# Designed miniproteins, single chains, continued (3): the designs that were tried, part 85

Each design is a single chain, and the fold is of that chain. pLDDT is the mean over its residues in the fold that is shown.

## One batch from the design tools (miniprotein)

Design m10929
Fold by ESMFold2-Fast:
Structure m10929 (fold): chain A 68 residues (1-68)
Amino acid sequence: RSALESEQGQRDILVALALIAIASGPVTKEELGRMLGISPATLDRLLKEETGMTYDEALARAHGLPPE
């Protein structure tokens, strides 16, 4: 099973790219979703499923900002 071709592999790549973007600067969930070609709701769900953190929690952890 190719990780790059599997649905799970695609999700892992999307989450990795999202975390890199979050670490690079405070991007909005809407902007990040557009960059990755997914809805903000899908982004939040994928982050929660794969990392155990929502977008706001991941942003707070990366930048020391309080989750809002």
Scores: mean pLDDT 71

Design m10930
Fold by ESMFold2-Fast:
Structure m10930 (fold): chain A 70 residues (1-70)
Amino acid sequence: DEKKKLEEKKKQLEKEIAELRRQGNELALKYSAETDPSKRAALERQLFEIAEQIKKKEKEVEKIKKEIEE
């Protein structure tokens, strides 16, 4: 059943997005508390990478939602 596979993939992506948002929030708190410039640069890079992953997965969820509708 193609629709069930799409719904399962959507749920998995939403779960992954929620986990990435949790990790991003933790890193953002660490970034705001960090005074070491090199550690702050590393945290900023990680935050950017997480934001890009979330954006990519959110676009996939949008595509799946459109496919499920029809």
Scores: mean pLDDT 85

Design m10931
Fold by ESMFold2-Fast:
Structure m10931 (fold): chain A 103 residues (1-103)
Amino acid sequence: SRIEELERRLDRLLEELERIVAEMRALVARARTSDAAGRRRALAEAERLLEEARRIYEEILRLAEELVELGADVARAIGYILRALGLLLDIERAVAELKALVA
């Protein structure tokens, strides 16, 4: 059904956010042992990944709204949004940590 297709797309987008979280953790770990130039490069890459994560989050919000409009369980749609928000906040925290390491 259309609902099942939207849920498959939401699952793929959440997997993309989880991949970005893993990449952010690797960047933070690398930056901690890097020189000043390496820390600046890690921050630049992290900011690029944050922009990507924000675009993915906006897509998740759009698809979750479409799920509700099609009569899917509202609690299920909210679950996708809350999971995505948690992942986005983890990414934003990693960027903040990298900014502190560069300062």
Scores: mean pLDDT 91

Design m10932
Fold by ESMFold2-Fast:
Structure m10932 (fold): chain A 70 residues (1-70)
Amino acid sequence: SEAADRLAEAMRAAGVEVTPEAAEQIGKLGPQQAADFLRGVAESAGLPPPPRDITPEQAVEALRKAGELA
């Protein structure tokens, strides 16, 4: 997903490091939990929130890709 790719790159550029193991564990909790995690990370880092139209599935994919880019 293009939205997931862009979000993963933005997290990486902001210095947010997500390990593959962390991404897998959060993904196992479900798409809603992945979206909640991304919102919390953005808030804590002072970043803008994820796009309002991001699907839970795109959030999971973004976390996985961020872990791969570590």
Scores: mean pLDDT 65

Design m10933
Fold by ESMFold2-Fast:
Structure m10933 (fold): chain A 81 residues (1-81)
Amino acid sequence: SALEEERRRVEEEARRRKEELRREAEERGTPESVLVARLVAIELEKAMLLRSLEVLAEAGVDVRALTPGEAMDEGLRLLAK
């Protein structure tokens, strides 16, 4: 389904962002506490985006037509009502 495809895409993007952060942390000597905080932020953003996609799909929105930013904004709007 379109929802499952977008969910996979969100999970893959989060994995790539975490991998990039780990590479940058090694290169720049980022403290472990800072790296952990950034990784946690990515996981929280991923969880929120996945929930937003679920709510949008339940509302009949075509999630394929949205960017991740649009999906987050519209999903949060639906969750707030």
Scores: mean pLDDT 82

Design m10934
Fold by ESMFold2-Fast:
Structure m10934 (fold): chain A 62 residues (1-62)
Amino acid sequence: SSIEKQIAIVQNQIQAVQDAIASLQAAKERIPEKKAQYDARIATGQKLLKELQEKLEQLKEE
């Protein structure tokens, strides 16, 4: 169904954002002089992750 396709897309986006956050956390440990930049990008990613998770729950309630 159309909803099943949308769920799959959002789940893929959630995984991509989680992977990106993990990579940024690892980069922050390796390059502490860039900590502020990585913290800002992680915060942005976490906000996007929350929005995507909320969208996923809305789609599941259809």
Scores: mean pLDDT 88

Design m10935
Fold by ESMFold2-Fast:
Structure m10935 (fold): chain A 81 residues (1-81)
Amino acid sequence: TASEAQLVQGYIIIHQTALEMRGLSREEQREKAEHVVDTLINEYKLSYEEILEVINYMKKTMPEDSEILDIMKEIVEEKKK
């Protein structure tokens, strides 16, 4: 249901958020991940599945941020339940 423009915007937001999460505490990282996931769902109209696909692609292109991206994946999986 997301357009290519929405998916590209999601990629940009997730990328920027991963960079911002560097150097934050684990609590602050989880809070930031919750905020970005909510924004992608409510404002950018991405599904949880589309967000997971973007994150999985990011993990391949940003292996140094894999742990940070796994925190975002964990938040998405929690919200899907």
Scores: mean pLDDT 83

Design m10936
Fold by ESMFold2-Fast:
Structure m10936 (fold): chain A 82 residues (1-82)
Amino acid sequence: SEIDEIAKELAYFFELVTGKKYSIDDKITVGEFIDVVKKLKGEEAAEKFRKLFEKRGYKESDLITLREAAEIVLELNEEMEK
């Protein structure tokens, strides 16, 4: 699925930033996800994801899988195409 492909890409980006290998079912905090986005795509992209997580009721300390993070990425991409 598109979500699984995005999740694999996120796993690769997390490996680039952290030096640790990830699977798409590995859990990360929302805060760790925001930090990786900030390092790779900058402050503006990180702020857009922060707002979307807040809208969905997430806290920075909440654990999500990379697959769940990929669902958020897909939602933001769809919003940016409109």
Scores: mean pLDDT 81

Design m10937
Fold by ESMFold2-Fast:
Structure m10937 (fold): chain A 86 residues (1-86)
Amino acid sequence: MTKEQIEEALKEALENAEEGAEVLETSSGLTAKEAEERLKELKEKKKEKEKKYGPFSELEKLEWEAFVKIVEAIIKVLKEKEEKKK
């Protein structure tokens, strides 16, 4: 995957974050809190991996940063939907 492909995928995912949040809620039953806890675990595992295997390449860092931004955007939309239901 090239840097340009990662950036385009990130843009599309951010524009569709609302749909992603709906799929996460309806298909997995995950709450925003559970999604945040899962993301936190993944961030810690990445730090551990970097300590064991060395720092990520620039492309791997960009891909990870894009992934985190997408997931955080989905979590934010999911939280907003949960607040509207209360």
Scores: mean pLDDT 68

Design m10938
Fold by ESMFold2-Fast:
Formats: sequence, structure tokens, C-alpha cells
Structure m10938 (fold): chain A 70 residues (1-70)
Amino acid sequence: SDELRDRLIFIASLMGLDPSRIRNLKSIADIEKEIAEIKKLMPSLSPLEQAFAKEAIRILEELLKIKRES
């Protein structure tokens, strides 16, 4: 949904990630790739950034579920 996407864009901007990639997420494969990239960055992040990353992953997994059930 647009609301979930807007929240992800905001979180990405706070973490210094490219928010344009989130705007362009259209396929299940794109969302899965974005989750994998965030997980790969996780060990190098501060505790606060890790909290934002975990929320971003949660929202991305919710978007995946919606797309799979559509």
C-alpha cells in the first residue's frame, strides 16, 4: 500500500539508504532483494539503525504477504 511505502521511504532516508529503490519496488523479487540487502547491512549498523532496519524488514515482509495473497 502507499502508506506502507511512504513509511519505508521515511525510514530509508533516516538510515541513509536510497529511497528511490523503495518507490520502484514492483515485484516480489524486488522486495525480497531489498530485505536481503538490509539484512546484509545489519551487522555494521548502530543499535538505533538496527531498530529502524528491523522495522523496515517487518514492513517489507507485510508488503510481500499482500502481493503473494493478491
Scores: mean pLDDT 74

Design m10939
Fold by ESMFold2-Fast:
Structure m10939 (fold): chain A 87 residues (1-87)
Amino acid sequence: MKVDVVISSFRTWVEDGQPWVEVTVEVLVDGKVVKTLRRRTPIEDLSEAFDEILEEVEKDPLVTDENIESLRTSLRQVERIVRRQHE
């Protein structure tokens, strides 16, 4: 059994002058999507939204610490891209 946690998509937009982001995270077991998490947040609240995603994924007993660290690294990359686009 192989468990992967991946960011399947992210998008950014401006709403009422404020930049927003939507991140979709998927948990896969043997290449099949078993859970999908989607979060929308203003960029200023991005770190809190990512912590909520990590906490929710960590609750799944099939998810390993290695999966969590991989997801954390991917979320940091998304944050870097998003913040760079809105500087």
Scores: mean pLDDT 83

Design m10940
Fold by ESMFold2-Fast:
Structure m10940 (fold): chain A 93 residues (1-93)
Amino acid sequence: SMEEEIERLRRLGPEVVALALVQELKRGAPDERIRALARTLGLSDEEIEEILGAPSPEEARDLAMIALIRKGFPVVEMVARLLGRDDLIEAAE
């Protein structure tokens, strides 16, 4: 089940959950799964609805990465740098 999958990810650590959220958004995962992952990471309902309201999966991913970098997930900032997306790090300031 989705709850069991999220619990498994949570046991691996919050950074693994953060990476899962980014990957699921890129894949166009269902809103229910995105909300569950984002809530596990402590994103606000307002931040979650902004991500889900994005015009594309790519934009939703970018908004989520900005929110996670702002919240202090080092692995997401590392991924942004590896992808040449320093603009997302600057937007998180």
Scores: mean pLDDT 86

Design m10941
Fold by ESMFold2-Fast:
Structure m10941 (fold): chain A 99 residues (1-99)
Amino acid sequence: SVEEKLDELAEFYEKIINERKKKPVTPEEQKAIDAKLDEMTAPLESLVEPLLQKRLNPDLTEEQRRKAARDLVHQIILDKYYQKKYGYPLLSEEDLLKG
């Protein structure tokens, strides 16, 4: 499910943050992390596209819409990470859906 994938992404983000506290990440390790995040977010981009329509952005190009969908997924991941780490969400699900 989308929720399970978001929780998995939040856990992956927490792991990255904790590893960075223990040692600096090399550029090669960072590239691998970014590639893994892209792999995990790609299926979610199509699921958030309808939410972007509700944000009334009709003038966006297809490329800009893909970028906006990716940015939204990253915002959701960060919110889940903050909720897990600090016990409160940075953004509510309703706020993310309303744009």
Scores: mean pLDDT 63

Design m10942
Fold by ESMFold2-Fast:
Structure m10942 (fold): chain A 120 residues (1-120)
Amino acid sequence: MKTEEAEAESRQVNPATGSYEARATATAISKDGKKKYRVEVQAAASPGGDTIGVSVAVDGDKEKTALVKPGETVTFESKNGIKVTVEVEGDGGGALHSVTQPATGATGKVRVRLKAELKE
C-alpha cells in the first residue's frame, strides 16, 4: 500500500509526434492514506534512434528529464519526498531488446516501468 508500480509499452509511432511513446501512471500514498500524489512517466524514442527520452511529473509538475539507453534505470527523489524509479527498454528501431519478445523486422518500441514510494 506504500508503493505502486505501473508499466506501459508502445510498438507504434504516434503520428502527432513521430515517436514511439509509452506513458505509465502510479499513485504514491502516505502511510495514513491521507496524502496522494500522482506520478506520471513518459518515455519516447525516435525512429532509428538508440536513446530514450524520459520525463517524470508529480501532480502535473515536471520534475525530471533524462536521456537514457535501453535497459537503464532513472532514480530520483521528488520535492514531495517521493522516491521514483523508472526502467526503460526499447529504441527507435535498431536492435531492440525485450524480456518478453526479441524485435522482429524494422519495428521500434518503447517500454517503461514506474515505481513510486512516498518517504515518511
Scores: mean pLDDT 68

Design m10943
Fold by ESMFold2-Fast:
Order: C-alpha cells, then structure tokens, then sequence
Structure m10943 (fold): chain A 65 residues (1-65)
C-alpha cells in the first residue's frame, strides 16, 4: 500500500520546504504539494485519491513539519 502526504501550504515555496520533512515524519513514500489550498480542501482531495487509488493519504500543513 502506497502512503502519500498531501501538503496544504499557502505557497509552492512553503510546500517545497516542508514536504521532505513531512515524508520523514510520517514515513511516507511521497509528498504532493497543494499550494493555496486549505486543509479542508486538501482533505476532500485526499478522500478522492483514496477512493480512486486505494493509497493511504495523510493531510498535513506546514505546522505539522
């Protein structure tokens, strides 16, 4: 099972900075940055990805890094 972190960040720059830290923290296979997306919107996207791919999806913000 693939584990992915969706990073809800205010900008691409912030997402790029915290992405690797979140992958390490959650022992995930990959991180996907969602610049300008709220945590709530990221959770909706995470649910969609889980339904379509069967992957485990963790929603995180820069505060979680």
Amino acid sequence: MKKVVLVAAPSMEVGREVGPKLVEKYKADAAIGLPGVSREEAEEIARWIEEKSGAEVIVATPEDA
Scores: mean pLDDT 77

Design m10944
Fold by ESMFold2-Fast:
Structure m10944 (fold): chain A 109 residues (1-109)
Amino acid sequence: MKKVEENIKKLLELAEQIRKATDGEEILELAREALETAQKALKELKKLLDKLSKEEKKKLIDKLIEALDKVLDALRAALPLVKDVFLAIGYILGLIGIRLLLEELKKKL
């Protein structure tokens, strides 16, 4: 639990940093870090699937989806500042993929 919650907190902090960033290279670095953090959160969540109640799993999944949505909203707003749009879209697609996996996991609870 603690590791998943720490990664959720980091995603929320990254979303705020992306919203405040004015440099395209900084935005790309924050996007990459957000994708890595989301991947770590998913990996740690998967380790907990057999140990948590259905209600606890749902709560963690909902919090992680909310954090991902904030990151995605921040990245979408920041796209005009980014020169390497293809790389930025790659990171966005990775985050969307993780979000879809979480929605499917929630349905199977």
Scores: mean pLDDT 89

Design m10945
Fold by ESMFold2-Fast:
Structure m10945 (fold): chain A 90 residues (1-90)
Amino acid sequence: MLPSIEELRERLEAGELSPREGGELLISTLLYRKTLLRRSGQLSSEQDAEISQLLDQLLSILDNETDPEVMRQRLLELGDQLQEIFDKSL
């Protein structure tokens, strides 16, 4: 079972996950939750656009950021943004 975004954030902040592992899990969690929202009819066009933008940012961080601590910080910020989007869907 995929962890919650809050659990991923806590594990990233605690150093229990490598920044790259945390980023990969965030992508998996994002895509899974987006699919569930779409299937339930709860995904708005605005949310779909915001999620797509955050996915592009996640991929850019994983591809281009070489400093693990900078990567971790940026992933934590994106995790907070993702949680806000999903909280609005509940």
Scores: mean pLDDT 77

Design m10946
Fold by ESMFold2-Fast:
Structure m10946 (fold): chain A 117 residues (1-117)
Amino acid sequence: ASKYAEEGLEHYALGQELFLQGRYEEALEHYDKAIEHFEKAIELDPNYAGAYYALGLAYYNRGQVLAKLGRYEEALEAYDKSIEAFKKALELDPNNERAKEFLKEAEEEKKKLEEKL
């Protein structure tokens, strides 16, 4: 569980660096790897609130990248997965203020994208 969460965070960080460089396809590959690792962490420990929070962040940033690539339907799906993950994180750890903030941001980004389509 811990090892997968650590490897997921490394891929998440690389994805963020690539996103800031405008390297959207490469950022997407690293966010997808981060998601895979966080999902493995959750399989090993279904009560790992931190892994659900990290999964929410990875899906949120996946949505941002997909929107930049014009892949709007996939971006909406990523925001839905982000919202689901943050809700699970808050179910397990109701005092995670960052998860509450990002849940609201994911819901707002989803709404903005739906209004554009």
Scores: mean pLDDT 90

Design m10947
Fold by ESMFold2-Fast:
Structure m10947 (fold): chain A 99 residues (1-99)
Amino acid sequence: SLADRRRGGLLGSAADAGEIAKEEGRELSPEEEEVLKRMRELRERGDRAGALALARENKEVVRKMLEILLEKAKEEGASEEDLEALERAIAELEAWLEA
C-alpha cells in the first residue's frame, strides 16, 4: 500500500541517519547496532514487510533513530515547513508502531 511505502521510506531514512551518526562518533548500544544491521539487510533485499515487522518488534530503537533523523534535519538547516512535515510523519509512524 501507499501507506506502507511511506512508512518504509521514513524507516529507511531513520536507519540511514542512525548509521551516519554512528560513523560521526555517536555511540550505539549492541542492541541498536544489531537492529540497524538487520534493517539494512532487509532493505537491501527489498523486504519492506520484514523491515516494518522488525520496526514493530524494536519500537524503542526505531524511536531513537527517528529522534536522530529529526536532529540531523535541524543541523542540516531544514526549513520550518520541512521540519513540521517530518514531525507529523514521525508521529504517524509512532502511532502505527503502537497499533
Scores: mean pLDDT 85

Design m10948
Fold by ESMFold2-Fast:
Structure m10948 (fold): chain A 64 residues (1-64)
Amino acid sequence: SAGTDPLLSEAIKAIVEGAEKEKIKELLKKLYKKSKDDVAHVKRVAENLGDKETAELAEKLLKE
């Protein structure tokens, strides 16, 4: 499914396009304040793409 959440879309685009880790981290922190489910979705996308660093960042946020 598609959420039309612009912050979720921006986070996924940043991961797919290989944006700077600091930008991805900032987007994940903003997304976490709004929706933990969306952060879990980003973790799944990062895992599917083999981006272990982003997946671990998302997992750490979900545990806090």
Scores: mean pLDDT 79

Design m10949
Fold by ESMFold2-Fast:
Structure m10949 (fold): chain A 68 residues (1-68)
Amino acid sequence: SSMSDAEFFKSLPGIDEEMAEKLANLTKDASVPAIEIIAGMDPESLAESLGISLETARRIVEYARSQL
């Protein structure tokens, strides 16, 4: 992967420190980079997991996919 987990979290649109912590917790036990996990998620599932809007979740997932 061309992007580390730390770089990925810093580059996410509309994500603050609290949301970054939730994302880290969501992907903490994964054997693959966080970006690969997020890129493979349905936006609706991500929105529910983080408590964010579907529009924000779609932007995050599409961004992750664009970086792979």
Scores: mean pLDDT 75

Design m10950
Fold by ESMFold2-Fast:
Structure m10950 (fold): chain A 93 residues (1-93)
Amino acid sequence: SPLVEEAKEDFERLVEKTKRQIEELAKESKDVNKVRIMVDAELGVLRMYGFSLIQELKASGVPEEEIEEFRKYIDRLLEDLERYAEELVRKVE
């Protein structure tokens, strides 16, 4: 679906932006607890945006099967970013 492909591109752009923000947070502070809280907040915003995209696809009449594949795609990108963020946070200590 063209709408699903557009949603994937939108989410990928936000993942890249979030990754850069996390990298900057890890560089600017030596307080691991502060970095962890701020990183968790950035990841939370990204999760909410993913939820918003799913709601937009549902409102546009995209089939459930395509929405489920999009959800799996989002989950994979989020898991990859979460692992990367944890590695960066460990280096702050």
Scores: mean pLDDT 86

Design m10951
Fold by ESMFold2-Fast:
Structure m10951 (fold): chain A 55 residues (1-55)
Amino acid sequence: SARLEALGERYGLSPAALLGLVTLEEQLGRDVALQYAVREAGLSRAQAEEILDAL
């Protein structure tokens, strides 16, 4: 979505990284995707929640 693309640009995530988060949420659930976004992408919890809400 256009919102997801804009959030990716704002938080410095590549399209591949965003696809990785979609895949993690679908396969392993939201908590795993949140942990990955915070730990590996360096996002705050609020930023990670905003991105996952836009998926």
Scores: mean pLDDT 79

Design m10952
Fold by ESMFold2-Fast:
Structure m10952 (fold): chain A 83 residues (1-83)
Amino acid sequence: VAEITINDSDTVQQVRDRVTAALRAHPEVRVTLNTNSAQKTAEYVKAIEDAAYEMGKVARVEQGENVVVTAATLEVWVARLAA
């Protein structure tokens, strides 16, 4: 498992590049978003979901004090939906 922290200073492109690189090296990546902006949270989540999708994975989003996103194998999600 790889852990990545995203801050308000990170661009959408930097988020996408970091997540893509981590997903190539690791089977699962967890991303924590350190932002108070709902707009930035939505943009970062979309960038993470897009990166995960391009790598054949699905992002799972959990909300608490910080938004946490976990990327998992697409095949596992497809199998569960088909059952």
Scores: mean pLDDT 65

Design m10953
Fold by ESMFold2-Fast:
Structure m10953 (fold): chain A 81 residues (1-81)
Amino acid sequence: SEIDELLEEARKSKDVSRAIALLIEAYILAVERKDAEALERIAEEVQRLLEEHPDMSPKLKELAEELLDAARRKVEELRKE
């Protein structure tokens, strides 16, 4: 799927900002498709980026943390439907 391709590209990216941009694109698609499982996988990949790159810029860290929170909240919303 397109989401799986975006997740794989994010994992292979050596550029943290590019990885975050790809994960944001994956998040938008997963929300549009109401795909809770894809959103969980996106949250796992964001969490991994935060753990593997503790030295990332404050702006990138804030963006990644916001994406993680958004993905987790959306999973909970979809599971209540």
Scores: mean pLDDT 86

Design m10954
Fold by ESMFold2-Fast:
Structure m10954 (fold): chain A 75 residues (1-75)
Amino acid sequence: MSPEELRRAAVERARGMAEKMLAAGYSPEEVAERLLELVAREREVLAASDLPPEVREAVEAALREAEEYARELRA
């Protein structure tokens, strides 16, 4: 999987999860909170990992996109 494919897959997975939760009746605030918790945990794992620069950048970009989406949901 290329860094771009990894980023795309991660973003799609995060959005898909959020959409499923919204469809299940969770509030935008609850969905945003859960996404931010997941982003924080993934960022902690990323900080402890020794990944190639291009993979690290792709993961961090995906985390930033998920974080922005979560903030948009609760705004």
Scores: mean pLDDT 78

Design m10955
Fold by ESMFold2-Fast:
Structure m10955 (fold): chain A 67 residues (1-67)
Amino acid sequence: SMEEQRKQEAEETRKKAVEALSKDPELAKEIEEYGKKLIEESSGEDMEKVAREIEGKAVRAINEFAA
């Protein structure tokens, strides 16, 4: 279903974000926990927004880590 696909995309986004921060285990854990909570607390129709929120958090953390 579409909702199932959206949830998988959100979880894939979470995994990619964690992998991108794998060199900093503290940041990786923070992003993983944030993503899991957001996915768990959101309905299927909101999963697209959830994926965007996870991406935004990861991009910000990566920019700070890379600087």
Scores: mean pLDDT 73

Design m10956
Fold by ESMFold2-Fast:
Order: sequence, then C-alpha cells, then structure tokens
Structure m10956 (fold): chain A 81 residues (1-81)
Amino acid sequence: SSAVAALRRLLDEMLQGFQLNPNLSEEQIENIINTLRQVALGLGVDEAVVEEFAERLREALKAKDVEALRQILDELVAYAE
C-alpha cells in the first residue's frame, strides 16, 4: 500500500540521518520515536506492538547500534504489511 511505502521511506530517511549524525539529543530521539509511533498507529498497527518497537528503537538509538536500528525498522515495516 502507499501508506506502507510512506512508512518505509520515513524509516529509511531516519536511518540515513542517524548514520550521518548518530549523536542525537534526548529530544531528537523522542521526536523520532513519536513520529514512528504516530505513523505506525495510523497504519493500524496494534498499540502494544508499537510501544514494543518504540522501546527497542530508543535503546538502539542510544546505543548507536545502526545494525539493530535497521533490523527493528525492517521488522516494523514487515509487521505493518
């Protein structure tokens, strides 16, 4: 769907931005998580699943773990399909 394609694009842009500037502030991390939460909920992903992904994403962003971040985002896109 076009909505799932929009989510994939958003997540790819977030990952690209993180790879270029991995030293995110706490506010920037929460803004990323809030954007992802709103988009995933808008796609009909269950709230409990969205919060699980939000927690995993927060941990990966704080750890600067690009591989974990990519895996989490790929799993979320697959779940939304």
Scores: mean pLDDT 77

Design m10957
Fold by ESMFold2-Fast:
Structure m10957 (fold): chain A 66 residues (1-66)
Amino acid sequence: HMELREEVRRRVVEAAKKLNATPEQIQAAVDAGLAEYDKAVEQGLTPEQALRRAVIAGIEEAIKLQ
């Protein structure tokens, strides 16, 4: 659902900002999170599990870019 993809974006942006990520790093983190969300949904995970994996993937990308 589009609403959960927006929630992924919002949570990843908030977490990346707390890590003092640059705008470019925030965008990369959001892209990574949304890609993981779509992949998890395609694999048949629940919306809640897909959201958690997506947010974790986005945060991991933000940390990796530090």
Scores: mean pLDDT 84

Design m10958
Fold by ESMFold2-Fast:
Structure m10958 (fold): chain A 95 residues (1-95)
Amino acid sequence: SAEELLEEAKKAYENKDYKRFIELVQELIDNYADELTLEQAREVFELLDKAAKDIVKELSDPNVTEEQRKELEELGAKINELRDKLLEKYPEVFS
């Protein structure tokens, strides 16, 4: 269900498992968007915003390896894609 996926996405974010978080949010938006309340859509957006900020902060560490940098940049790009997709389906979130 949408509610179960949202709770699992919250847990993934809290554990800093950004890859799992992105997978769960992608599934939620693609398969369960019509089941999300406006409040739940706002919560998803807030989690995506927090994850994006976390990744930007990690990328600012000069000791990050080139491999880690590439992975973080790919995660950040995916988070931005999901934010755009969520905005298209729930424009009222930012009314």
Scores: mean pLDDT 84

Design m10959
Fold by ESMFold2-Fast:
Structure m10959 (fold): chain A 76 residues (1-76)
Amino acid sequence: SAASAALNAAMAALGAAARAALEASTTPQDKQEVLDLVAEAERRVLAAPSLAAATAAANGGIKELQALLDRLRAKR
């Protein structure tokens, strides 16, 4: 379904954002912050009452990881 395709795309994008942020991480604290954001996004996806809500939760995680990536890149 279109809803399942949207969630799969959002989860793939979440994984890509997490990977980019981990690659930009230079300290154990930065790496832990990335892992905490991923875990929180995954928790919200699993707790979501619908595929649309799960997709919104994944997109929220992507936004948070992108903001962290921008901060990590500013340190390099």
Scores: mean pLDDT 87

Design m10960
Fold by ESMFold2-Fast:
Structure m10960 (fold): chain A 130 residues (1-130)
Amino acid sequence: MEKVEEAVRLAEENLRRARELGLPPEAIAHLERGLRYLQEALELIRRKEPLEDVIEKLRAATMSLLNAADLLDLTPEQRALVREGMDLLAEGSRMLVNGEPLEDVLEKFAEAALAVARALAGALRARENS
């Protein structure tokens, strides 16, 4: 819950800053899609919907945010956070295939989304301060 709420807050800030900086429409589209999926995941959690549906939205959000990150010039520190997000996404997918508890799978996908959102926040903040 808390990690998804934090990811939503960062994604909203990232989208606002990306628009202010005049990022390419493709990057903005990926950020908009990522935010939408994160908001959908949070709504599903609040409605106590099946965890499988939440996990699918978090996976989709993380993938959209990774696509946005691929369109940005990243520092070594920001690339490390993106890589962490990719590794967490891969681990969550492995856990899901292995039939591990859905609560643990959800935690990994939430961590993945948050890691990528933080990387994007750092990249966009660096552009603003340049």
Scores: mean pLDDT 87

Design m10961
Fold by ESMFold2-Fast:
Structure m10961 (fold): chain A 68 residues (1-68)
Amino acid sequence: MSELERKIEHARIVLEFEIQDNKNLPLEERKKILEETAEKIAKLLEIPKSQLDELLKEAFKRLEEIAK
């Protein structure tokens, strides 16, 4: 339980760093990179698919908020 929550929080932090990268790229390209990064992190940290989907939804909202 607490270990899974810690992994999810770690993934959230990494995704936030990715959201801040590649600011010069189009929104669609940045979303694709974010999705690929999230999938890679989920495999490394063994995060369940359902938790990954929720993380991606929040990350996409965050990206859209800061995009031009």
Scores: mean pLDDT 78

Design m10962
Fold by ESMFold2-Fast:
Structure m10962 (fold): chain A 59 residues (1-59)
Amino acid sequence: SEAALRTAGLAMAGSLGADPELAIEAVRTGDEELARRVAEQGGVEPERTLRGVEQARRA
């Protein structure tokens, strides 16, 4: 659901110190470039945010 995707994006942003709107959009769209930008802001490897986006969208 849209609400579940928004919640997942917000949780991702909170855990990483990233922009909430960017993280929400990455999860909503499944855009890998946006997921990589969230990883850059959070100082983590892109695989972490890419996997998080994929899991959120499969739930």
Scores: mean pLDDT 84

